# Designs tried in a protein design run: designed miniproteins, single chains, continued (5). Part 55

Each design is a single chain, and the fold is of that chain. pLDDT is the mean over its residues in the fold that is shown.

## One batch from the design tools (miniprotein)

Design m17885
Fold by ESMFold2-Fast:
Order: C-alpha cells, then structure tokens, then sequence
Structure m17885 (fold): chain A 87 residues (1-87)
C-alpha cells in the first residue's frame, strides 16, 4: 500500500509526465485535462486511499475507485473490466 507522501509524489510525477506528453503531441488537450485533474486529486488528498480513489474517478475508472473504497471485490472489478465498464 502507498503512503500519503508516496501518493503526493505520484501526483507530481503524473502532472510532469502529462505536461511532457502534451508538449510532445502524444496526447490531446482533452486527455491532458483529465490526467491533470487526477494529479490534483493525488496532490490535495489527506489520505492515500482518498487520493487514489478521487484520481481514478477523474479518469472515469469508477469501478477501480469503488474497489479501493471497499465497495467492490477483486472478482467484481475483474468482471467490470471484462465488460469495459471500468476503463
């Protein structure tokens, strides 16, 4: 499991990587906006779990966020990924 400090470092890296990929033309501005929102969620969260769950929701990965919050089992998450509902 990640600590809150490790989640903040992940947020810093995600923000920097997103800006680099946007500058390189690898991702669109719309995709970059979603990743920047996810990075801000990681940077501003009080706990690792809250930051990761909020970041997953910004990326449209609601099932992954629900799994982290204990609302879904690993089997339920895998089933949703198979259906394309967790991507």
Amino acid sequence: SLTAEQVKELGKKLKADTEAYLKAGVISEEVAAKFKAAAEALLTAETAKAGLAAAYRELGMDAAADYLEGKLSEEELEALLELGLAA
Scores: mean pLDDT 79

Design m17886
Fold by ESMFold2-Fast:
Structure m17886 (fold): chain A 76 residues (1-76)
Amino acid sequence: MTPEEAALATAQMLRVAATSIDPSLREEVARTDPLAAKYARDELLAGNIEAALKKLRDFLNTPEGQEFLRKLLEER
């Protein structure tokens, strides 16, 4: 994982974590955030923020997750 990919991963995780403070943001993040909407939607909509964060962390530590981050960085 490059420093840029790590920074993007941190930003995505922080956005998901923010839904624990503002529940109204949870539905928006579950629908609009490209990582959370695809890989942690059900956990977010159920209000299981800890499960959502764990699922995203586990995914981002896989080759597929690293590829996802590279693709997001390359999309301009």
Scores: mean pLDDT 75

Design m17887
Fold by ESMFold2-Fast:
Structure m17887 (fold): chain A 91 residues (1-91)
Amino acid sequence: PVKVEVTIRGPLEATRAAAEYLATYGERELGLEAEVEYDEESGVARVTLVGDASPEQVERIRLAAEGVKGQLLAAGVEGIEVEVEVSELPA
């Protein structure tokens, strides 16, 4: 199994919307288990996606994360940042 962590920083409403979008994308399109945590003090949202993801599915998550960042920037949201980390979990 693979663990993909997406860290989103920015204005609270934008980080929440991006996190909800990415969690839903991972669950509905890729069949992964999604968990979302919010750090109210730092204004950071973290999306953790876990499952048997192929390299192609991991790439789709990266593209979705960059896509949502691009959409928010195009809509005039400033200070939005997205970071994707991938790790392999022991079987």
Scores: mean pLDDT 82

Design m17888
Fold by ESMFold2-Fast:
Structure m17888 (fold): chain A 85 residues (1-85)
Amino acid sequence: SPEAERVLREMEEEMRELAKKVYDEYKSKGYSDINAYNLARSEAERLAIRRVDEFAREHGLSDEEQVELYTRARRLADRVAREVT
């Protein structure tokens, strides 16, 4: 839906800022690239799941629609984390 595409675009921007912040923080603490990346990806995924849950509740998504949106949001989180690291 147009609304789902919009929430994914808004999440991408938020995830990018969060992932970069988390990555930079853990790198400054002496974490390896791989561990800092995994932490950044994890935090971006948590944000994505929360946003999808809120959207599903507000728009009355079916379980199947919510699972599809979760899958897309998690893939987006992984991509964004890779791009900022």
Scores: mean pLDDT 87

Design m17889
Fold by ESMFold2-Fast:
Structure m17889 (fold): chain A 69 residues (1-69)
Amino acid sequence: TEVSLVTNAVDAIENGDLKGLEKSVKQLEKTLTKEDLIRQLENLIKHAESVGNKEAAELLRTRLEEIKS
């Protein structure tokens, strides 16, 4: 489910698991509409920033810009 995929992404951010984050984002890309994906990526960026995981935040921003292009 979307909730399970988002939970996996949040857990990856909190644990510093960049590979797990990449995998979770790819699953979200296959599952969600473009609009829902953009919204979820924006929420994940805010979460990564709040936790202080700068690498995760930059990964997510790069993916967001690719999707918006």
Scores: mean pLDDT 84

Design m17890
Fold by ESMFold2-Fast:
Structure m17890 (fold): chain A 92 residues (1-92)
Amino acid sequence: MLGKGLSLEEAIKGYLAMLYLAEQGVFDERTRRQILATLLKVAEQYSPELAELVRRAEAGDPEARATLIALGQKYIDESRKRREKIAEELKK
């Protein structure tokens, strides 16, 4: 709602969803690393706890990586439902 139209929270949701898709093989390794690096930069402004998880995942910690993937899955489900609703509207 606030944040001059876009909040850091919205950006984080997007990058977490992209990270989930990268884990499913949708993106190559270079793109995955770019997504993770960008997520870290944004997370440092929004949540130090999230930034810590991103750093651990980049260091190769499987537990931190699994946590980020679970968060991304939550946001990709929201994005999918939104996409389906838009497609339904366009069909009308």
Scores: mean pLDDT 72

Design m17891
Fold by ESMFold2-Fast:
Structure m17891 (fold): chain A 102 residues (1-102)
Amino acid sequence: HMEELRRRQERLERYQDAVEAGRNLAKSLADFARELAEKYPGTPLGEKAKEMADYARRFAENPDDVEAARKMAELVSELFPEHGDGIRAAVDALVAAIREAR
């Protein structure tokens, strides 16, 4: 019974830590993408990096911006097209495993 209270508190702490980690990752990703855009101006890589930096910044400012998070994932797949199929397959497998576990 004390263990249920501990789990609830641990879940809340994990949620707060995850939100902070997500914001920090989004900020770091925005900085990295901005540097890529400055290094490769006028290239497809630089243009996608600039767009990614904008969405990463939006997500860092508002963690409820699911559209920004989704577009960041799409841009990552476009920046690394050779890994796109593998990433999508892994995500589909994860989603299927989550549904099966329920």
Scores: mean pLDDT 63

Design m17892
Fold by ESMFold2-Fast:
Structure m17892 (fold): chain A 111 residues (1-111)
Amino acid sequence: DPLKKLEELREIAKKISVEEAKAILEEAGLTDLVRALEELKAYESLKMAAAALHYFKLPKKAALGAALREALENSDLEAVEFLINELIRLDPNLDVELAKKLLEGLRKILK
């Protein structure tokens, strides 16, 4: 159940500090992700990515997906846009036009 998995991730993410999340992601070689999410102050997305990667041992793509879901829940459109672009870079089979339409739809709903 993806929703139950996301809830479990959130409970873990609440217990880790921003500094712990940064250390986890940097050790995994995701230093550019850490820098970008810090600049956007998307700390909840940062913690979700770290929890998915370190505590659930999920692949980088799934960790980015968890971070994206958290950005969507928080209506953080700048973090959403950044994370969609990073997912496109990691997944060459991702439908870029569909991803853009979803982002445009979110912008219309949240404004």
Scores: mean pLDDT 77

Design m17893
Fold by ESMFold2-Fast:
Structure m17893 (fold): chain A 68 residues (1-68)
Amino acid sequence: GQIDAALDAAYDLKQAIESGDADTALAALNEMLSVISDDNKDLAIDNAVDEAKKLGNASLASQIESLK
């Protein structure tokens, strides 16, 4: 269902950010944004930025922030 797709996308995004691969992380974020409501997109982007910052990846955090 759509909830399962959102949970899978959130898990994939977390793994992609932890990998340090910007292309993989951005692809996973775009997949997550495709399965959530428009009202939640800014919150999803902010959460992804915070996760990248926690890992010390300022470049990835900046790339994710640019999607706003």
Scores: mean pLDDT 80

Design m17894
Fold by ESMFold2-Fast:
Structure m17894 (fold): chain A 56 residues (1-56)
Amino acid sequence: SAREERLVAETIRILREQAGIEPDEAVVREAVRRVLARDPDASLAQVMIAVGNALL
């Protein structure tokens, strides 16, 4: 979905800028999809926290 793609792109950008890491896009995409499956209205901040926990 367009929202999924934007959340994936924004999450990767923020992790690069704020955490100095370049995460695996497939891992980020899987985490974003899982978050949205549980809460379709999840904010970018909540997605980022969940992705961060999945990666680190």
Scores: mean pLDDT 80

Design m17895
Fold by ESMFold2-Fast:
Structure m17895 (fold): chain A 90 residues (1-90)
Amino acid sequence: SVEEVDKVVKELAEKILSYVSENKLTEEEQKKLNEAGTLIVEARDYFKEGNYEKALEKLEEALELSKELPKELQKIIEEAVERLKKIIEE
């Protein structure tokens, strides 16, 4: 549901904010984190439009980009993406 997707995106944002409050990111890491966040927001918007194929494509792009982030952020994003995929596919 849209409500479940919005909840996952909100929880992801809260976890990211918690991490960056304790850990200083490089300029490159911050740029990549912003790009990954944009892709997840695009996926949410495609899901709301009923374009599930594009939503899943954007989540896969975010997951690949997350591999260039610190391991803690990568794990946070991976868990959110997997949860979003389950909501979209079911």
Scores: mean pLDDT 86

Design m17896
Fold by ESMFold2-Fast:
Structure m17896 (fold): chain A 71 residues (1-71)
Amino acid sequence: KLEEILDVDKDGKVTMKDFEKFIEMVENKELDPDSNFYEAFKFADKDKDGKIDEEEKKFLEEAVKEVIEKK
């Protein structure tokens, strides 16, 4: 699930810091294609262009806020 995928520091909580870490890993090409983080990347990549655009980043940010604020 997205919540578990975005828990980058494995502290059992999804925070905006975890989201920032995830985006940093994507931008640095550090995502392992076999990892759950890569699945989150593919979920955000709606245009299948292999990039997370500003609008896609905003969508992920809102999804992360939804997870952390409504739980």
Scores: mean pLDDT 62

Design m17897
Fold by ESMFold2-Fast:
Structure m17897 (fold): chain A 100 residues (1-100)
Amino acid sequence: SELEEVLEEHIERLEEILEEAKRNGAPQEFINYIEFLVLTERHLLREHGDDVELQIKAEEEFLKMVEEEKKKADEKSQKFLDKVAEEIRETIKRLKEIKE
């Protein structure tokens, strides 16, 4: 489905940010946080991959979590968290287009 395709692309982009962060020596706490986010999003796609409204709400909650994590992060992690937040915002826009 278009919904599953958008979410798979989103997760792949998060994994690309994670690999870039690893190459740039991001803290293990940051690596663990993004790995947790990826696993949670894959779980939601598997269990609720046909529920666009639930996926939008989940992404909006992930965005809030990332913005809060950014407030307590070091400068290096903040840059990668900004990339993650931007990716989530773009995915929310794409999901809203599918719903409407």
Scores: mean pLDDT 87

Design m17898
Fold by ESMFold2-Fast:
Structure m17898 (fold): chain A 81 residues (1-81)
Amino acid sequence: SKGEKLYEAVKAAYERAKEEGIEIEGIILPGEVPLEYAEELTAEGIKSAVHPTAKEVIIITKTEEDKKKAEEILKEALEEV
């Protein structure tokens, strides 16, 4: 399902970003994703929420540079799933 693919991709991207020194402060999942996936990510230390109006994954970081790097990592992870 789309929720499963996004869960796996977000988890992989978070781990890769951490290894590259990029701090992801939070993740917003698309409104079509079941809330359970956001709860599971948050339980694993990846602060996550689902918003009804979100159409894609939104990554929250402290800097625009880290955001762009994290978005590229997520894009690569999504292509692997």
Scores: mean pLDDT 82

Design m17899
Fold by ESMFold2-Fast:
Structure m17899 (fold): chain A 82 residues (1-82)
Amino acid sequence: TDDEIEEIANKAADLVVEAVESNDEDKALQEIKDLLESKGLSQELIDEILNDLKKAVELGKFLNDPDLAAELAKKTVLLKLK
């Protein structure tokens, strides 16, 4: 449902903020992967989302702007799942 997709997007955004602010990016991305797998998404779609989220984390770190990374993560998940 749209509400479920929005919850996934918000949780991915929170984990991307954690990835930008912590030294444990791999852990945060693994938690996102586990979340997406728990929702029954295909491995191909999960890999595509994770690749885009890694880029959002890189940009957030480069700009010192975790909120921007969170917004990009949320938009990525919403666009891929809607």
Scores: mean pLDDT 83

Design m17900
Fold by ESMFold2-Fast:
Structure m17900 (fold): chain A 70 residues (1-70)
Amino acid sequence: DKKDKQASYEQNQKLLEILDEAVKNGKALSEEEIEELVKWWEENTKTTASESIREALRLMLRVASEEAKK
């Protein structure tokens, strides 16, 4: 969707803050943080994510935070 999206902008800001905080603190994202990011992706794309896609997103976010520790 290309119309003005304050909610999308705020979700992007929150996503960046969660990732930045995880990188700075050298911690893996919590299940709650991952779940919020998955929900943000579903809302932003307006596409129903399958269980497999949700699981893949959770794993990607965990891997990204683990890589940040190295």
Scores: mean pLDDT 60

Design m17901
Fold by ESMFold2-Fast:
Structure m17901 (fold): chain A 89 residues (1-89)
Amino acid sequence: MLEDLEKIRESILEGKKAAEAGDTEGAVKHAREAMTLVSESGLPQEDRERLTGLLHQGKEAAEAGDTEGAVKHFEQAIKLVEELIKREE
């Protein structure tokens, strides 16, 4: 579980970094990668749905050219992943 959460966090961090650089295509790609990792994870359904929702909002913002909105949603997703990591430790 912890390894899955760390991989999810890494993908979201790359998405945030891309969005901060104005790379909307990169932000979308990393959000999709993170969503795939979440769907393949052993996380509880509630946590998977919450993470996927935040990642979907970040992806939609990036697709619309709203890089600031994408960053905000990815930051919320990162905070949630960090909370989940603490629960597993």
Scores: mean pLDDT 85

Design m17902
Fold by ESMFold2-Fast:
Order: sequence, then C-alpha cells, then structure tokens
Structure m17902 (fold): chain A 73 residues (1-73)
Amino acid sequence: MEEPTPAELAVVGVLQRRLEEGGGEAVVSLRDLAKEAGASVGSVSRALARLEEAGVIRLERDGRKVRVTLAVA
C-alpha cells in the first residue's frame, strides 16, 4: 500500500514509542495498542503484518500478547 491509513499511522507511532522505551523490543496487547492508537484491533493487526512483511519488525506470540522486536537495531 502506497499510503497508510491515519489509523495505521497512529498504530505505527504508538508502536515506535514502545519499541524506543524497550530498547527495540515491546510486549504488547493488540487491544491496548488499539486503544492507545485510537484504532481498531483489525487496523493494528494489518499495520503489524505490513511492518513484518517489510522486514521492519518481528512478531512472536507471547500468550495473550505479542512480542514485537525491531529487525534492525
């Protein structure tokens, strides 16, 4: 997608802040990330999937949460 939606941009902004606070790693709930970004859980899932496919982040299931790691430190 050439242009991300405003919701996807908000998700990326929240995720970037959490990754910076965690030194390139964050364990996040999709629901909490959606609330902080003002987006739907579906928008969060799509934004995360696109970032993973672009090689920007790695995603690992951690129980009811997702561990997000920057692919480049």
Scores: mean pLDDT 78

Design m17903
Fold by ESMFold2-Fast:
Formats: structure tokens, sequence, C-alpha cells
Structure m17903 (fold): chain A 100 residues (1-100)
């Protein structure tokens, strides 16, 4: 259905942004040999992945959007905490797209 296609497209966009933000953060932490940062990153990433799996299994577009917005809120908090203004802006833009 068109609803299922929209859910898939939104989920894929969120997955791509999550991957971009965490890859950048992981590379920075690894370059600094910061194990505490890597462990914190791993915990936040795990929480977001659990929400993405929940969104994938959502029955309706509205349920999927709500869960994806929760995932993006966690990603936004992570980006802001780490002063990643570029990623924070991308997250806010994607949130606006999902909220329409």
Amino acid sequence: SEEEKEMRELLEKVIELVHEVFTKAADKAEAANDMEALLELSKVHEKILELLIKAYNAKTLEEAKKILLEALDLLLEFAKKHNDEESAKKVEELKKEIEE
C-alpha cells in the first residue's frame, strides 16, 4: 500500500541519519581513545535501534511516525549533548518532514 511505502521511506531516512550521526561520533571517540564515550554511544544507539525495530513493526503510519519521532528526539539530545550542531539541524529537519 502507499501507507506501507511511506512508512518504509521514512524509516530508511531515519536509519540513514542514525548511522551517519553515530559513525561520526564513534570515529571521534576512537581517535581520542575515549572508551567512556564509546560505551555511552553504544547505550544510546541500542535504545534508538529498539525504537527503530518497534517502528518497523508498527501497524499504522501514525504509530510508525510517533515512534520515529521518539527515536529522533533521542538522537537530537545526543547530538546537542556532543555539540554536533550540523547533525542536530539535520535531525530537526527530518522531524519537521515526519510531522508534516
Scores: mean pLDDT 87

Design m17904
Fold by ESMFold2-Fast:
Structure m17904 (fold): chain A 59 residues (1-59)
Amino acid sequence: LTPEQQLLILLYELVIGSIETMIEHLQRTQVDEVRRQTLINELNRTREGLRIQIADIRS
């Protein structure tokens, strides 16, 4: 991996960590269950997309 690719992976991992913190916050928030689940699903989709990008860079 180039230094640029390694930095990009680190940036993606930081964003994934932020998404995980946001999911935890949503789980503790008193909102409608359907709305909470929809938001968590969107965040999970974004997180998995970033994981795929990391895997592609490492390929």
Scores: mean pLDDT 84

Design m17905
Fold by ESMFold2-Fast:
Structure m17905 (fold): chain A 79 residues (1-79)
Amino acid sequence: LDALDSVTSVDQAIDIIIRTITQMRRNGQTDQWDQFRAQARRIITRRGLWSDRIDKILDDITTAGIDAIQAAIDKIIGP
């Protein structure tokens, strides 16, 4: 989460979120997704970068899983 404190753009924040969630999924830390979501929201809001795009991505993490989220991000943000 330290990397989120240094982000300067919404796209950078989304990249860090996806990378972190992918790592958590690989490590079997899915029970910590709600905590990560809450912490990421606080950090990004503090940086002034919170947007509906990020809110939707964080919500989708808890419901759809990472594969569906990666597909949705590619559709919304591009590569």
Scores: mean pLDDT 65

Design m17906
Fold by ESMFold2-Fast:
Parts: sequence; C-alpha cells; structure tokens
Structure m17906 (fold): chain A 71 residues (1-71)
Amino acid sequence: SMEEEEEKRRKAAEDLVIGAGLVLAEKEGGKLEGSEVLEYTDTRVVGTVTIDGKTYKVTIDLLTGEITVEE
C-alpha cells in the first residue's frame, strides 16, 4: 500500500542519517547522541546529527551518495 511504501522510505531516510552520523562521529572521535530526519525526497535526505553536544546538518545525495556536512 502507499502507507507501507511511505513508511519504508521514511525508515530508509532515518537509517541514512544515522549512518552519516556514525561516520562523522568516528571522524570527530566522538559519540553519536542523536539524529533527526528533516526532509526526504527521491533525490536527497536532509537531517541533523548530534555528536558530543554539537549539532550538524547532513545532506545526502541519493544519486551520487555524496554527504555534505554543515556545522
């Protein structure tokens, strides 16, 4: 159903933001404390991740796999 497809898409977006946060936490030598999906489309996911009390905005390009991070 449309609702099941939307739920799967939302969960995939959440998993992508968490994955980006884990990669960033490893690079920063910190702990991933939280994540949130702000928006998702067929071409991108935008979210926030919190690492050691600092919040970052992450943008994931679904066509290229590129992750952009803003502090």
Scores: mean pLDDT 83

Design m17907
Fold by ESMFold2-Fast:
Structure m17907 (fold): chain A 84 residues (1-84)
Amino acid sequence: GSSDVVDASFDPSDVEGTVTLLRYVWRTVGPEVIPAIASFSKVHPKALEVAAEMFREWLKDPDLPEEYRRLIEEVLKRAEELKS
């Protein structure tokens, strides 16, 4: 089928709502949500910018596992690469 892009999942103007939702999912599902967000960001460029801002907040969390910290760093690196 043809890929019609309807951005219903992520509203880039609602960063606070997105952070709140993902915070809830992270607490419920666990840090496994981080790889899922990273993968989703590859398919949706708009999500990459929102995810980058959100990941900066998660890097401040002392309970963040090292494995997921590496994934966040890769996403942030790609976000900066696209801005240049």
Scores: mean pLDDT 61

Design m17908
Fold by ESMFold2-Fast:
Structure m17908 (fold): chain A 64 residues (1-64)
Amino acid sequence: MSDEQVEIAGELFAEAIKKVKEGVPIEEVLEEVREKLEAAGMSEEDVERFVETLRIHLEALEEE
């Protein structure tokens, strides 16, 4: 990933955690993140790896 894509991914990760804590469904948040990463020019494989990692993290937060 480029440095700009890493920065965007980090911002989206933080925003996703905030949204899930505010009661937004995980699947809705993951859909928004996927669309934004694709718009930033990230490859389909990199988007899927990021979304999978983020899903695991968000599910762990919700299942506490």
Scores: mean pLDDT 78

Design m17909
Fold by ESMFold2-Fast:
Structure m17909 (fold): chain A 85 residues (1-85)
Amino acid sequence: DPEKQKQLEKLEKYLRAVERILEENPELSEEEKRALYHAAGLLAAGFSDEEVIAALESLGISRETAERLLRLLKEAVRELEEEEK
């Protein structure tokens, strides 16, 4: 199923983005690390930015922090996509 395969590829790219962010930011808290993995999974599944932020808030992450983590993920994914081309 091409759609399922594409969703899996998106998930793998977001997870690679998380690993890159963690390597560059070893000072991140355990809560922030968990939030990055949750945000990556939700974005790969096609949830909106607002839904992802709300989910992170339910985990105790502030809205401002959730927005920053979301931006980091999108930037890292964009870099990975540019490297693939």
Scores: mean pLDDT 81

Design m17910
Fold by ESMFold2-Fast:
Structure m17910 (fold): chain A 94 residues (1-94)
Amino acid sequence: MVTLTEEEKRALRIAGAAVRVPRERFGASDETVDAIVKAIKDLVSRALKEGRPVTPEEVEQAVRDVISQALGPETADEVVKRAREEAERELAAG
């Protein structure tokens, strides 16, 4: 198993929450969820090509951009906030 940094662990937890939260809490369509997954995959692919880790801020921005276009900027802010809260809760639990 590859040893992940605290930053990489946080980025992964935010990414996971950002896929679940729009569907579960805001009734996001499968198309919107697919767009989030594609944006995160593109970000990870770009980071790997550049030889650098993905940051939590990059994941939050990618999610915000997709949700803002699909559901509006106020919903994007709430999704990012809830994804961050979910990630911090999961990290605190172990």
Scores: mean pLDDT 78

Design m17911
Fold by ESMFold2-Fast:
Structure m17911 (fold): chain A 67 residues (1-67)
Amino acid sequence: DREKLLEATFKVLKSQPGVGEEQARAAVEKLKEEIDQIEKENPENFESDAQSAILRVSVEAIEKAQA
């Protein structure tokens, strides 16, 4: 479920040191846009592409918080 995936990512990110709720929310919003694009363009690879997007967005949010 796309909604559950986004909620889980938000909870994980906001619990990371330095990320906080606002940065987690922004990251999840960006992730939602990427997941919607993946679903539109290549739904057959959704699981792998969505996982890659989650990892990338999560790493970017954490790095930005620690910079």
Scores: mean pLDDT 78

Design m17912
Fold by ESMFold2-Fast:
Formats: structure tokens, C-alpha cells, sequence
Structure m17912 (fold): chain A 67 residues (1-67)
């Protein structure tokens, strides 16, 4: 759980910095570590957005997963 949240925070920071590769990797790692299906779904959506270069959407989904 803590590792999943840590990776989501890294994804948010990377997306804000425009580092889509780091954002995508951190979001994917969070999805793998999360046991909550809602958090896993949001983390996967954040990763897909980061892979597509959509940093605004990636940040939004990663922040939603942290709630």
C-alpha cells in the first residue's frame, strides 16, 4: 500500500515535470503493487495517459488514485 502510494506520488511529480517515461513507469508500478481494484484501474489509466504524452490526464488520474 505505502509503496503503491509512493509510486503514485512519483507519477504525479514526473507528469508535472513533463517526464512522461518516469510518470508511466511509476504509475504502472503502483498498479502492480495496489490491491485496491479502483486504485489499480486509476493507476493504469494514469500510465496510459503518460505513455500517450497526455501529462494533464496522467496527473489527474494519479491524484484521483491517491484519494
Amino acid sequence: REDAERNLRVAVEAARAGDYATAARAALDSAKLSEDPEVKELALKAAQAAINGDFETAEKYAEEALK
Scores: mean pLDDT 77

Design m17913
Fold by ESMFold2-Fast:
Structure m17913 (fold): chain A 71 residues (1-71)
Amino acid sequence: SRKDELLEEIRRLMDEILALYEKQNRLSEAERAAIRAHVARLLAAMKTWSIEQLERAKEIARAELEALRAA
């Protein structure tokens, strides 16, 4: 479904954001695990969101990824 496609796109964007953030901040294994667990819970909760809310979340995640890459 469109909602499943958006959730998968957001998941991929968040995974890339986390990878860059972890590298830039030299996070410990425990810190990485805690942050990824938190993001997984957020993505699970987002299954109840509207398509419009998910599209907005995707654009925010994309902008954040671009900002992290530019820093």
Scores: mean pLDDT 85

Design m17914
Fold by ESMFold2-Fast:
Structure m17914 (fold): chain A 70 residues (1-70)
Amino acid sequence: EEELEALTERITDEGVRRIREHPEKAASIITAAALRLVGEGLDLGFEPEAIQKAAKRVIERLTEEERRLA
């Protein structure tokens, strides 16, 4: 949980930075961030349900940033 949260925050922070730099690429950035979290989460052995919840949180946070810039 603690390690998954750290991974989630790292991926979210990077995604926010990229969306701020390239708002026109937001959809691609959000998709890539979610896929990266799922892949790294599975590789690290986290529970699928926890990974799904974390991925949803990443998508929601990055989508909110996209809406703020629109």
Scores: mean pLDDT 83

Design m17915
Fold by ESMFold2-Fast:
Structure m17915 (fold): chain A 89 residues (1-89)
Amino acid sequence: MVEELVEELEEAVRAGDSKKAHEAAYRLMAKLLVEAGVMSEEEAEELYKALVAGDFEKAEALLRPKLEEARPAIEEAEKLVKEAIERAK
C-alpha cells in the first residue's frame, strides 16, 4: 500500500539510509503510476529498476510516451516524499 511505502521512506530517512530512502521513493512513484492507470505493473517495475540502477535515460524513455498522463501521479509522489522527509525530522 502507498501508506506503507511512505512509512518505509520515513524510517529510512530517520536511519540515514539514503539507498533505502531512494528505493522507497521510486517504488512509491511506480505504484502511483500503476494506480493512476498510466502504466502496467510490468512497465512500472521496469521504471523502478531503471531508477534504482541510476539509469535515468531508460527511465526517461519509459516515461516520455506517457508524460502528460503521468504528471499528476509524479507530482503526488513528489509531494508524499517531501511530506515523509518533513515528518522524519
Scores: mean pLDDT 81

Design m17916
Fold by ESMFold2-Fast:
Structure m17916 (fold): chain A 86 residues (1-86)
Amino acid sequence: TTTYRVTVNVSATVEATVTVTVAVDGAVVASATLTVAAGGSGTLTLTVDVPEGRVGVSAEVTLNGKVPSAEEADANLTGSVSVERL
């Protein structure tokens, strides 16, 4: 088992919800959600103990409660996902 810290920083011009999922060999082991108001920013930190396997981190975004196009995401959302082994 290895402990990972996943940090998501988000700034959005419209209301945004970001769901962060950590998976091992395609099986979800942890998930957390961050919602930011229009013109706002937020940070989500998720610390997870991961069993041996291939670790994947994904972030899914909705803008105004809808899945955005790439153009809408590029125009309205700025963010980063950082994964650190502890």
Scores: mean pLDDT 78

Design m17917
Fold by ESMFold2-Fast:
Structure m17917 (fold): chain A 81 residues (1-81)
Amino acid sequence: VKKASDEELTEYLKQVGRMPLEQALRYIENLKESLLELAKTDPEKAKRLLENLEKVIPYLDEEVAKRVKEVIEEVRKELEK
């Protein structure tokens, strides 16, 4: 999928909670790429998706949550340019 929607982001996070750690981290890397592109093409949508990501962090495994926080920080830096 070339474009991350609010629903798609939620589905990725649900899958991440059920998958082996290595596969979950891979999904988060793909999510990062999508969010960085979205930050360049639609900054307002990217901001909304980051807020939704933050809301689900408490429900994720510690290692996955750490990686999601890193992705949020990287996307925020792109939005601040």
Scores: mean pLDDT 72

Design m17918
Fold by ESMFold2-Fast:
Structure m17918 (fold): chain A 115 residues (1-115)
Amino acid sequence: MLRKAIEEAKDEEVKELLEKALEYEQEGQAHWIAGAVYISIAKSSKDEKEKEENLKLALEHYKKAAEYLRKAVEALRKALELEPENELIREALREAEEELEATEEKIKELEEKLA
């Protein structure tokens, strides 16, 4: 939906904000995938120290994913303030907020496992 919002944007300021949100979402997704890979390695490890090291790497990547998702949410909120009736922007914001919440819960889960 975000790409369609960019294509349909007639306001250049809105278009710039949506393009930034897309870039932030892509960076966040890359870190989220890296985090998931490290979780998979940790689950497959039979060595407790190796498991903990990979969980710590996963945590760092999920924290980075959350940073990028927060930036995406901020950009989408600013775009929605400029076009409050834009349903595509509202939907993109809702999806980004849900992804951020899920990522923050994953961070809490990992921090509890490492405590």
Scores: mean pLDDT 89

Design m17919
Fold by ESMFold2-Fast:
Parts: sequence; C-alpha cells; structure tokens
Structure m17919 (fold): chain A 89 residues (1-89)
Amino acid sequence: AAEELRPPSEEAMKLIKEGRKAFDEGDYVKAAELFKEAMEIDPLSPVPLLAMAMTIASIQDPEKVREFLLALGEEEAAERRVALLEEAK
C-alpha cells in the first residue's frame, strides 16, 4: 500500500487543540468548524475524527450534542438528506 497512517500535521494538531478549547468554552459551532478544518488538512490521519468523537462522547447534555452535530453536519447533513430523499422513492 502506498498510503501510511501519519501522525497529524502541526496545523491539524493546532486546529484540534483550538477546537477542544472552543468546546470547553461552550462554542460548539466553532469547535465543529475547527475539527472539520483539521480533517480537511490531514485526511490521512484518524486523529481529528477521533478527537471529534471523544468530544461528542464527553457531552452528557443532548441539547449540546444536537448543536455540535448541526454545526458539524452542514455538508454531511446535506449529503445525508439527499440520500434519504432518494431512499424514500
């Protein structure tokens, strides 16, 4: 295989740290945006996705989970919405 699992780039790690800080400050929209940017910069590393999953898992409040997922899901929600509309034929 030509692809190797790489550690996250310095830029991706910086975005992950900023995303966790924004989440701790209650800014779930900013946290979701920062995690998405980290994933775009370093698609070969699972670390941004794992950081996002761990962040979601730490939320006990379903309202906060919803807010975070809505902020995360603008593109993913659009793709899932189209898939659901096709499946409903």
Scores: mean pLDDT 65

